# Designed miniproteins, single chains, continued (3), part 17

Each design is a single chain, and the fold is of that chain. pLDDT is the mean over its residues in the fold that is shown.

## One batch from the design tools (miniprotein)

Design m8562
Fold by ESMFold2-Fast:
Parts: structure tokens; sequence; C-alpha cells
Structure m8562 (fold): chain A 86 residues (1-86)
């Protein structure tokens, strides 16, 4: 299991770009105002990934569950998008 974090002014747009580049199947659950997103936390497994979009206070705004993910490809794309390992 790999953990990554990105701090950005538009966290949901960053999560959308990651999903598009991975080409994986995505299930999105929305809990709040996506425009308030400032942090993406990514957890990458061997065949799936979970993205959590947080606001500046640490409240969960969205959860994105990805299936059909290649872990090595996902790690490379996360690094290219500026995500840092935890």
Amino acid sequence: VRHFRLETEDAYAAAEELVERLGAEAKVTIHGDLAAGRTVVATVFEDEAVLVVLDAAGNVLAIVHLTGVDQEKAVRILEELGFRPL
C-alpha cells in the first residue's frame, strides 16, 4: 500500500486529472462543496486506489474509489502530478 498527498488551490480538479490519466473506473461520493477542496490524499493498492478530497480544515468533501488500477502506473502519474509520498 502506498500513500500520497497533494496540496493545491483546486483539489477536485487535480483528482479529476488523476482519474482521467489513469483511465480507471471511478465511483465518486460527494459530501460537500468541491470548490473548497485544497488537499488530495491518495491511497494506492495493487489493483485499486482511493482518493480523498479535503478542505483547508480537513473536512472530507469527496471520496473517489478507483478500480482496475496498475499500482506502478498510478505511482508514476501521482509523482508527475506533484503528489508527495507519505
Scores: mean pLDDT 86

Design m8563
Fold by ESMFold2-Fast:
Structure m8563 (fold): chain A 92 residues (1-92)
Amino acid sequence: SLGDIVAEASRVVGEALSKAYELDKAAGEKIAQAMKEAAERASKLSPAEAARTAVIETAKAAAEILRELAKKHPEAAEIAERVEAAREAVAA
C-alpha cells in the first residue's frame, strides 16, 4: 500500500540521518533541519497527504546533502542512492 511505501521511505530517511551524523555532524544537522522544515510545510496539508509530502521533501534534501558529503566520505553516495530510490517509490 502507499502507507507501507511511505513508512519504508521514512525508515530509509531515518537511517540516512543517523549515518550522516556518524560521518559529519554538520551534514546530519542539515538533514535534521530539512526534515523539520518539510514537516512544518506539510502540516498545512490534510493528515493523509502530510506524511507523504514530508517524506518526499526530506528525501530530496537528504539525497542532495549526502551527495555533497560523498565528496569527503564516498560511502555517503550509496546512502544518497537509497534515499533517492525511496523518494521515487513514494512519488510514483
Scores: mean pLDDT 86

Design m8564
Fold by ESMFold2-Fast:
Structure m8564 (fold): chain A 88 residues (1-88)
Amino acid sequence: MKLKIVVYHTAADTAYLEQVREEIRRLQEEEKVEIVDFTEILLDPSMSDAELQALLAEAKKLQQEGIENYEKGKEATVALFADVRLLG
């Protein structure tokens, strides 16, 4: 199974980003998941609430599509976000 991972984070989310990196390592080493792409995106602190809500909606959509494709054994994109505010 091939997995692409995108992580949205703020400068304050270093601990969460390290946890995500550790989980990726575990998936590659223990679960034998092929990670074909790993992208870290730093969120702009000047983003408005409307822009953050739009980003959250897009990330949730990508996450749901990624989960479905992953369960079907296909290449999937998983969007992760470190800022708890983006989770609602």
Scores: mean pLDDT 65

Design m8565
Fold by ESMFold2-Fast:
Structure m8565 (fold): chain A 65 residues (1-65)
Amino acid sequence: SPLEEAERRAREILLQGGVSPEEADAIVKGLRDGDDREGVRAYLEGKITPEQLNEIARLLREAGV
């Protein structure tokens, strides 16, 4: 499914940035539900770049989120 593929790619981006698998799942789920709080928190903690967060949001939006 396009959504499952987008979520998989989003997790790969987060894992490459050093985010844990559990935190990556929370960020992706939040963004899918229209809640960016976990992603913003990870950015403020220095775990993810704005470019990575924007790319993940774009992937999910293109998949119909």
Scores: mean pLDDT 78

Design m8566
Fold by ESMFold2-Fast:
Structure m8566 (fold): chain A 93 residues (1-93)
Amino acid sequence: SPAERDRALADKYEEMAKKAEEAASTIKNQNPDPETARKLGEEIAKYDKERGEEIVNLFADPEKRDEAIKLLEQVAKDLREKAEGYYARSLAR
């Protein structure tokens, strides 16, 4: 049903938002693991190709750490908003 599809999308976007939030928190507190950051960027690129690819590129440059964190936080916020939107739609039907 449309409600089941919207709930499944809400769950996927919420999971991805949590991963982006955890990555941003980890990077703020310690040196990033470039391999973990690359995998996260590739996973985000499945839903947001442009920003996912940008995350991969920013983590390749140690001088752009703050820019990478800012982008991850913005992506996490946008993914959570999408999750909430799909969840609300699933309740309307």
Scores: mean pLDDT 77

Design m8567
Fold by ESMFold2-Fast:
Structure m8567 (fold): chain A 57 residues (1-57)
Amino acid sequence: SKSHLVSLAIYLENAKTREELVELIVRLTGMSREEAQKLLDRFNGDISKVVVALKVQ
């Protein structure tokens, strides 16, 4: 649901380390840790771009 994306954005904004961001992406989206790390690497940890990419997925 749309509320899942809002929740993801809030958690990602509060996470400070890449490891925390990877764990939150995995827990909220169900994608693998490897895919979550790859996504963060593509956007250099830019939370806004990661959230947009997850919306298009």
Scores: mean pLDDT 69

Design m8568
Fold by ESMFold2-Fast:
Structure m8568 (fold): chain A 76 residues (1-76)
Amino acid sequence: SMDEQEEEFYKAVEPKLRGPYQEFLAATTPDQARAAADRMARIAREVAEELGLPDLGEQAVRAARDAAAMTEARLA
């Protein structure tokens, strides 16, 4: 099911996203937030490709982009 594919994807990607996500949370400038989010998006896309789940990768990329935009606006 889609829920099972989502769980598989997040279990695989979570260890790789931990560092960039902490950098994102610690960002004090818009540029820092964007750089961390871009790194998270790249990792998510790579993991999704490896697992053959490109739709989940694109969803994760959109989520990272939206989170970055909100954080950049807050820090500006």
Scores: mean pLDDT 82

Design m8569
Fold by ESMFold2-Fast:
Structure m8569 (fold): chain A 87 residues (1-87)
Amino acid sequence: SMVQQLLDLTNQSYQDGLDAVKKAQQDPSELDKAQQLLAQNRQALSDAVAAAQRAGEDLDAIYEAAQIGTEKLQQLEEKLKEVKKSI
């Protein structure tokens, strides 16, 4: 289902984001790349939500999946913000 694809996307994006944040912690030159990746992940989440809505999937299920994705992205953004402050 599109909702399952949205959940899979949020899980993969979270792992990719964690790796990018870890790289930025070790190398400040990776900060811009990490910020770009998180921005791309937010856009991909938005696009996936819109696609699921157009497919006529359950709105409550879409909103729950989107909330999970948004919370994971917010956690990554806060971690990256802390990395920036430590430089």
Scores: mean pLDDT 84

Design m8570
Fold by ESMFold2-Fast:
Structure m8570 (fold): chain A 64 residues (1-64)
Amino acid sequence: SREEIERALLTLARTVLGVEPASAAEAVRLLKSHGATAEQIASALEGMAGVPKEEAEEYVRSLL
């Protein structure tokens, strides 16, 4: 599930921001710098990749 969340974060940053992040942590920082909250990122990951929202939000918060 962690690898799925990390891959989904990279895909989300690429799709939304048009950038290629070097890591999941960089993807989260870039999304956050554009006004996204951990909850919003987790909701997007749930909708895009079907990962559990609660697990995704917890992981995203750990990278902030």
Scores: mean pLDDT 82

Design m8571
Fold by ESMFold2-Fast:
Structure m8571 (fold): chain A 86 residues (1-86)
Amino acid sequence: FMDEFTEKLNELATNKDFEGIRELIKELIEKLGADPETRKEIEELTEKIIKLLEKLNKNGTLSEKEVEELHEALAKLIDLINELLS
C-alpha cells in the first residue's frame, strides 16, 4: 500500500500534476476516515509540499532550508497516513 502510494505520488510530482497530488491525498483521507483535525493537518502539509515543488519547478533549485522543509513535511505526511492505517 505505502509503496504504491509513494510511487503514485512520485509519478504525479515528476509530471508536475499538482492537482493530481491534491486529489490523491483527498481520496486517501476520505477512505481512511480521518477526523477533522487530522484532515486539516494532512491538507496543510500537502499544500506546503506542493508550494515547495512549484518553487523547485520555477527556480530549478530549492534553498537548503526549503529542502529541509520539504523533507519534514513529507515525513509528517507519511507518519499521519501510517497512523490512520493503524
Scores: mean pLDDT 78

Design m8572
Fold by ESMFold2-Fast:
Structure m8572 (fold): chain A 68 residues (1-68)
Amino acid sequence: SKEELIAELEKHAAEVKATLSPEDQAALDKLVAYYKELINAAKSEEEMRRIKEAALAMMDWMLQESQA
């Protein structure tokens, strides 16, 4: 469900956020809000899956950049 995907996204974001600077935390909050809107607007399970994959990949990339 969309609710379950959003909850998973928020949980992962909270874990990533704990390791970031305040500036990067603000950027992550904006990304999470953006992907939540995309999930809510999605018209199929396939779209929701792709959005989730993109969101997780972006959060992982931000984590790697913050550690560089």
Scores: mean pLDDT 80

Design m8573
Fold by ESMFold2-Fast:
Structure m8573 (fold): chain A 73 residues (1-73)
Amino acid sequence: VGKVITVKYTDSNGKEVERELKVLEKLGDEYLAEDLATGEPVVIKGELKVGAKVEIKKFGSTKRIEGTIVKIE
């Protein structure tokens, strides 16, 4: 899927940040995507719907970030 989602989350410093993630593939209840700012592969868990909460994990990291989808292109 060539869909681009914009996810908003709060970082560890309390700063609100937005990331654009290009959805590449659906893998069960997860999605493989590319972070358009860094080119890094990320895994998204959740529903791809505006207003939905999703978990984002970068490839090679155990760290998960919870964010909200604010836009889908």
Scores: mean pLDDT 77

Design m8574
Fold by ESMFold2-Fast:
Structure m8574 (fold): chain A 64 residues (1-64)
Amino acid sequence: SELTGRALAGGAAGRAGREAMKRSGSDEYTVEAEALGPDEGRGVGRAGEVVVERRATLEDFLAR
């Protein structure tokens, strides 16, 4: 599926997104990763897990 192709690119973009999230605090990557994460996309496994943990940590740390 086309989402799998984007998930592969998300592997590298996910690392850059984590740096951007520190300043923007955007959870957009988390939402996209979660949609692909349960689908068990080939590249999403790395980006999805890290992004999901980052989002949960940020909201929990800021008292959601």
Scores: mean pLDDT 44

Design m8575
Fold by ESMFold2-Fast:
Structure m8575 (fold): chain A 76 residues (1-76)
Amino acid sequence: MDARIEKAAEEAALIALARGESIEAAEQAGVDEMRRILATGETTVASASVFDTEAVRTYRAEARLYPEISVTVSRV
């Protein structure tokens, strides 16, 4: 497993949550990002840096107090 891929997927999920999407939609976003990275060997074209703000940091910290999102890479 690759910690960078997991982190990118988790960040995609957190961005979806920050947009007010459901946990299910956020999990799907994370899975989609992970699949994309595995297929291309690079991060997605969707700019996570747009949400590289204090708001995202705070949301990430709050997410730790509630159900956390984690993804599992089964194919190495």
Scores: mean pLDDT 55

Design m8576
Fold by ESMFold2-Fast:
Structure m8576 (fold): chain A 100 residues (1-100)
Amino acid sequence: SALDKLRTLLSGVQTLIELLEDPSVSQAALAQYARELREKVLELYEDPELSEEEKKKLAEIAKLIDEAIRMLEAGAPREEVLKVFREVERKVQEMIEKAE
């Protein structure tokens, strides 16, 4: 279901936030994990169960993830990337709460 996909996306975002705090994880590995999260957002965006309003929110989430990927690939500080993924986490949580 779309709700289960949203919960999977939230879990993935939370895992990435934990990995961002681990100095042993390379920025290249973080960028790859973020690309995998982008694929999950795309799967949700194509889901016919989601309303046009929810798809607009997913488009905003996708833009934030794309920005974070660019930041990671450019070697930006992890603290700045963390701020972007905290915003992604908040938006995904809001979508889940409204669906429940």
Scores: mean pLDDT 87

Design m8577
Fold by ESMFold2-Fast:
Structure m8577 (fold): chain A 98 residues (1-98)
Amino acid sequence: SSHDEAVFELVVAQMLLIAAEASAMLYERHPDDQSLRDAAGHDIAQTVDLLAALQERFPDDEELQRALRRLAARLVDFIARHPDLVSPELRARALAVA
């Protein structure tokens, strides 16, 4: 069902944010490894895209919208802690979906 697909996509978005946190942590230990910075940025970009798509597709699903708001808050917190890992454009997109 479309609801089951939405739940799956939400889990994927949550896992991408966890992966971005791991890449950010490793990049702090290995600041010369730009692939870790790029990995974190890529995962955040995909999280933003999934969050935006789910907000647009299921605006009246109260439980899903609550979960998306919690994910958006975690995303904003990540960007505040790691401002160097996201482009100004990606930051603006993330704040627009929060």
Scores: mean pLDDT 88

Design m8578
Fold by ESMFold2-Fast:
Structure m8578 (fold): chain A 79 residues (1-79)
Amino acid sequence: SHMDKELQELIEEYKKKIEELGLRVPEFIEKMEDIVKALYLINVLRKHYLEKGDLEKARELLEKSIELTREMVEKSRAG
């Protein structure tokens, strides 16, 4: 679906950002459902930015995490 494509693109974008920061994406996430995978990657990035004191980027990632969690709940309710 269109939503699945957007989620895949978001996952690839976060993987690229993690690699650009010199962080590692653990291989076990490849077996996760895409929305869970995206939430995991957001948490990795958010922890990094919090440790570096980049509160603005950490907040943006928190807001995206909340958005994706709402989508997950809505999808669960519709199925």
Scores: mean pLDDT 81

Design m8579
Fold by ESMFold2-Fast:
Structure m8579 (fold): chain A 90 residues (1-90)
Amino acid sequence: SSELLQEIQEIGLELNQVIDEKVSLFSEEQLKEIKELLSQIVDLALSERDPELVKQILELLRQLIEEMKTSSPEEMLELLKKTLEQIRSL
């Protein structure tokens, strides 16, 4: 639905904002990997057509945002990788 699509886009923007606020903490290599993982996560969320699965993805992404706010760069990479794997396993 258009409502769920909007929520995915808003969550994607919030994830990018958290990364941007912490950009000075990342090496160039870490930043590239983080941006690539985030792009893959958002692309998977946007490609999902089952509203039930989209709701599950949105819940995972909301948890990710909260965890990323207090995470180190290394922890953030692991959180993004874990979230990507969880979405792929839905």
Scores: mean pLDDT 84

Design m8580
Fold by ESMFold2-Fast:
Structure m8580 (fold): chain A 89 residues (1-89)
Amino acid sequence: SLAEEIDRLAERTKNPQAAEHLRKAAEYVRKAEEADSKGDYETAIKYYQKALDHLDEADRLASGEEQIDVSALRLGVATNLAAAKNKLK
């Protein structure tokens, strides 16, 4: 799952603040997936957006020292966010 992939990146991330933001991103992805599974797309959208914000902050904090690659994970979360938005149509 996306959340498990984000947690694996967090385990490999040396910057402790960046790793914590990755763990928060994984938690928000799990909450978004739970909301989506229940048909609560508005809540899913909010949590996917929070996950993206935490992925972006992790990338910013790690930059210059270890340079983590969040691009594929960010694309996955953004794709699920778009899918949740489409279900509101």
Scores: mean pLDDT 86

Design m8581
Fold by ESMFold2-Fast:
Structure m8581 (fold): chain A 81 residues (1-81)
Amino acid sequence: LEERARRLAEEGARLVREAARLLLAGEEVPEELLERLREVERELQRLLEEMAKRDPAAAEELARYLQSLLAEVAAEYRAAE
């Protein structure tokens, strides 16, 4: 669970970073990339709900890790303004 959750969070952050790079380059985000983002979001939501029922501390750790990854991406693009 922890390894799968971590892998999924990292994949989500990677996809967000790729989408942001395309937008900054003046390109459209491919529909395939957007669909994969929706898939990862849905799977992460289900994992968080499942983990919260079994181990609330682990669910909080995953949520904090995901927030940290997304904050890094956001800070990177805020600095590039």
Scores: mean pLDDT 79

Design m8582
Fold by ESMFold2-Fast:
Structure m8582 (fold): chain A 65 residues (1-65)
Amino acid sequence: MEKEALEKLQKVLMEAMENGESPANRAELEKLLEKKVGPEEAKKQMEALDKQADIGRQYARELSK
């Protein structure tokens, strides 16, 4: 489910923030996801973000620092 993929994405981000690492943009987010869940699962999570336009836009805005 797309919702499940988004929840996994959020947990990866929370763990990165706890470690003092936060992806600043979409490319860094993809790199982080590939490192944590592998490239295939990372692709699915990124596709879920794209499908959830409003939520994905909020995440992209927060990551774009």
Scores: mean pLDDT 70

Design m8583
Fold by ESMFold2-Fast:
Structure m8583 (fold): chain A 87 residues (1-87)
Amino acid sequence: AKESLEKAESFLEKAKELLESDDLEGALVYAGQAENELFKIKESDNILTASELLEKAAALPLNNPERKTLLEEALERLQEAIEELKS
């Protein structure tokens, strides 16, 4: 559990960095890796919501402004899942 949680936090921080630099493809990849690590610990509504948001973002064209918004929301849901697991 601790190992997967630490990996999820690391991947989420990398996803946030890439999103801030407008690397949407990189942000998607690392957000997906954070999600996978969190699913190894516990399935939660925040993880499921993040999964749906990431799927929607991946389905949109690269130039669609909604893709960045969906990624931002997914990263927030993953952060909430991490905080729940720390309690």
Scores: mean pLDDT 81

Design m8584
Fold by ESMFold2-Fast:
Structure m8584 (fold): chain A 82 residues (1-82)
Amino acid sequence: SMLPEDDQSFSVPASLSERERAVRITALALRAIGEAINAELAGMEVNVSFDPIGDATAASLTRTISEKDGKKVVNLSLTAES
């Protein structure tokens, strides 16, 4: 089995203050963009799914690494809730 160390999940709970949620959700979106750019520049295949964050009160970023035909594929999912 592949080690789960290549898989990362980050979440912003709705239990935070409104200001803290806005800052953390924005930081997750920027992180997701940065990871997608870095993976593409490294020559990896990248799959992205990004929810809009404008009115979000909670968000989660999930990164998983899979393999297809001997190639590393980075899957990035940013899920947001209003």
Scores: mean pLDDT 73

Design m8585
Fold by ESMFold2-Fast:
Structure m8585 (fold): chain A 62 residues (1-62)
Amino acid sequence: MLEISDPGKRAAVTAGAAILGMTADKDTLEEMKKLYDEDTQKAAERGYKAGKFSASQLYNSN
């Protein structure tokens, strides 16, 4: 039996990565990914992409 990832932790990491995505801070994202398992890394990448997309929509919509 594997221990499931904490849904709250994964959500928090995704939210943090989204903020990094909004600022395009890939270096901090890479450091975060090094500390987590592959599943959490995927969540962080998705969050980063979503944040970057949201920022692009707001910033580029001028």
Scores: mean pLDDT 70

Design m8586
Fold by ESMFold2-Fast:
Structure m8586 (fold): chain A 100 residues (1-100)
Amino acid sequence: SDEEREKLIKLLEGIISALEELKERAKAQNDTEMVEKLEEAIEIAKKALEALKNGDLETAKKYIEELKEVLRELKELARKQNDEEMYTLLGVMLHEIEKV
């Protein structure tokens, strides 16, 4: 529905903003591996958002599934680095997008 699509657009916009903030934090810490993985997540989320705005639900669904996968990889990276704050924030994002 249009209401569900608008809600998902707002969710993706929020996720992109949060990932951009986490990317700047990772850059400040010289965490190149985390920066590269966050950039990948941001690019996928932007592609999902553009597809949704264009009414291309099939392409949007594909990129949302790819976003879920990269968020799981980001959580695992944060766990390996013992970054509890990053792990928690990524977990919240993953939980919200998994409801889709």
Scores: mean pLDDT 90

Design m8587
Fold by ESMFold2-Fast:
Structure m8587 (fold): chain A 62 residues (1-62)
Amino acid sequence: SLRDEIKKIVDQLKDPSLSAAEKAELKKKLYDLGVIEGHYSLGKKGFLSEEEKKKYEELVNS
């Protein structure tokens, strides 16, 4: 399910050993997998930057 894929990416983003490029790739995948389900939760957990949260909110409101 989309939620299971989002959970996998969220868990991957918890790994502090990930490179900036790997983190960017995972964040892009979240856009494709239905950002609405995860964006506020991810923002509260600090996985998303302020710019990323804004982009997700704009996408949801469109």
Scores: mean pLDDT 62

Design m8588
Fold by ESMFold2-Fast:
Structure m8588 (fold): chain A 94 residues (1-94)
Amino acid sequence: MYSKEPAEKDPETQEAIERAREALRRAREALRRLEAAGADPRLVAVLETALALLEAALSFAEHMDSETALKDAEAVREAAEALVRELEALEAEL
């Protein structure tokens, strides 16, 4: 018997994953602006690592069941949005 993994999650989970992806895109863009503004390369490296871990967490969430994926995606979105605010604050101090 071939076990086919379901390609579709419930709409609420799909929406949460999309919101998390958007927050991660915003964080990546904010980090790129911070680097372009001349921030300390060591600080940029630490923030890049934090962002990469959030991206990995969302990737794992996408392979989970809908209930687990929803909770994990919401946590990643909240963390990514907090990171965007911190990156924008750091850019303003440069």
Scores: mean pLDDT 81

Design m8589
Fold by ESMFold2-Fast:
Structure m8589 (fold): chain A 91 residues (1-91)
Amino acid sequence: MRFEQEVELGLAQIQYGVLKISFQNIEASNLSNQEKISQLNSMISELDKLRARLAALREVAPADLRADIDALIQEVDDLLAQLQKKKAELQ
């Protein structure tokens, strides 16, 4: 039902926010390049799972909610690109 889909989107938005803050903390940290790469790999895995869940949600969501889901998928894709770029810079 619509309410269940709105709750799922809300939880996805919270998870995205946590991952974004975690990336900012890794960039600001004094961790070794190898430790940063390890953390980035973990975050990339979690973002890939989040993107898959959002894609599945989009298939069953009403049209008005799909716009918000598409916006969040774009934000997840942008963050994934940033993490991959940062990982390449540390290698």
Scores: mean pLDDT 87

Design m8590
Fold by ESMFold2-Fast:
Structure m8590 (fold): chain A 115 residues (1-115)
Amino acid sequence: MTDAELVAAALARVPALRAEYIELYRRVGSRYLPELEAMRPLDPDQLRQAIADAMALLRRWKDELGLDPDQQVRLMAHHLIATQVPGAGEALLTGELLRIIGDRIQRELEERRRR
């Protein structure tokens, strides 16, 4: 998958992930719900910078966490949402990283139990 294909796939996932987070935050009564609902599109220069920052983050974690292509797309989409929702952004990105780490630990534990 090329960087351009990854960016296109991540941008396509943003609306679905935003909807998932709105539903989750509504259920838990999160103070960040109004920011997610009021999320505004970035201007072209802000979007270009957000994509560059997301690519830098992805390069850092791709090999360390053993990210598959779907996980790479999701992590980039989460970072793009985080850039558009300043108050919730750090929590959203941290949550996705913890999910990826948790999934990896679960797979390693399952492999050890099968031996």
Scores: mean pLDDT 73

Design m8591
Fold by ESMFold2-Fast:
Structure m8591 (fold): chain A 85 residues (1-85)
Amino acid sequence: SALTEALYWAGAALGAGVAEKYGEEKAREFGRKAAETLAAEGASEEQVQAALEGMLAGPELARELGVEAVRERARAAAEAALAAA
């Protein structure tokens, strides 16, 4: 869905940022804890999975595409999700 795509790219931008500042091991730990928090706050399993996969993929996506391209994809996906709501 548009929302799960937006959560994936938001996760990717966040994961890339955490890895840049704190390293990839801390980014993985952060991703797991963030996914647990989303689930505890009532996000669906599909939404939690999309966000987690994004957060874990973020550092590699930033290396391949550049961090600004990842952020632009997150913005575009969020706008698409808002338009679909």
Scores: mean pLDDT 85

Design m8592
Fold by ESMFold2-Fast:
Structure m8592 (fold): chain A 103 residues (1-103)
Amino acid sequence: MREDELAKKLYDLIHSKKGPTKKEEEEKAIQEALEKARDYLESNVSEEEAKELLDILKALVERIKESKLKLTKGNLSEKDLKQLQELILEIAKLLVERYKENK
């Protein structure tokens, strides 16, 4: 996925007004996506780089959740969660590509 495609999906996710899912389901889905991203990162870059990139992904996810709450006053919908899971993995792939291009 291109950076512009990711930016559009992120914008749509933050501005989505679909009904909320349960908080436990939201946290579980995000954790599963971050664990998948961690596995991908650890397979493609050094342990130190993987940790740094994972921290960036975690910070991004928290900013997305905060922005969603400010705009909609609710949790992510089931559709938003699936989109967020896919987005987390695609961003992880993009970060790996950028790291490999630079060194």
Scores: mean pLDDT 70

Design m8593
Fold by ESMFold2-Fast:
Structure m8593 (fold): chain A 65 residues (1-65)
Amino acid sequence: SAEEAAKKAQEAQLKAQIAKVEKELEEAREAYEKNPSLAREIALALIEIGAELTIELYNKKIAAL
């Protein structure tokens, strides 16, 4: 049905967004490891918190489909 197709498309899009956030988080961690500083450590911590909250929201939306 059109409703079933729409739900599958939305789930795929949300999963793709989660994968993107996870990739960006790993890239941020690698960048920090290559050139660490206190300022960059604080910046990474903020990115990690933002990623965790964003992934949680996307997973919650998928669960509601």
Scores: mean pLDDT 87

Design m8594
Fold by ESMFold2-Fast:
Structure m8594 (fold): chain A 90 residues (1-90)
Amino acid sequence: TREQLLEQLRRAQALVQAARDRILRSGGQLSDAEVAELRAQVQEAIALAQTVYDQSTDPALQAEAARIIAQGQAVLETLDLLEAAREAQA
């Protein structure tokens, strides 16, 4: 239902925002375990937003889902860079 799709978008947005806030508060100093946890959280958010994008016929919901997916992908790229930086120091 539309209500369920809206709830999934809110959950996806909250997961992406929580991951972003965590990265900012850490100053980029995250353990391997923390990077893995944040990656899983953001991947869950992207999957939820993709489900809304695929199931919705409402252009506004599709646009919001696409925005959340793009933000989640940007967070994953940031996590990849942080992991690569740690690998280079190992």
Scores: mean pLDDT 86

Design m8595
Fold by ESMFold2-Fast:
Structure m8595 (fold): chain A 89 residues (1-89)
Amino acid sequence: MFTPEERQLLAGLLAGLGASDEEIARALAASPRELVAFLDELRKRREPDPELRSLSVFDWLRLWAESSLSPELREIFLRLLRHLEAAAA
């Protein structure tokens, strides 16, 4: 389903948001819709900024990528987000 780079980026994000190894494994094996729902759940648990919580989950993830990833990894992640958004629709 995910490339090794996409899987590594998602695992890093989920771990940074406080997901357990078991939760990360389940999320990466889940459908795109289920993965997006889990990311939104983690955002609600961990994001203290009400402004960032008011964004769509995809807009929040885009901001995270821009602030946290190298340009090379950011391009891979933004492509992944476009695919996830389309698949979760």
Scores: mean pLDDT 76

Design m8596
Fold by ESMFold2-Fast:
Structure m8596 (fold): chain A 89 residues (1-89)
Amino acid sequence: ATTTLELEARKLPSGRFVVTARLRLPEDQDVVILLRDGAGKLIDARSVQTVNGEAVATVELDEEYPELVAVAHSPSQGLLAEARLVVEP
């Protein structure tokens, strides 16, 4: 199976934003998903365990970011995947 990381953002009726990172791996393991802005500043860090090769991390943010970068790391394998979301003008 191919390793994939997908990042999406959605505005809620409250005016807050939900950012979802979806990870697929060839085998189940513990992963840390780090979310950063376009300048590399850390916004969120989530520890997740994959089930049947899949994990989803969701975070609610008070503001919209023009660029978001998600990185998935494993203690045993290091860097697994990276995904970028850019809001076009």
Scores: mean pLDDT 80

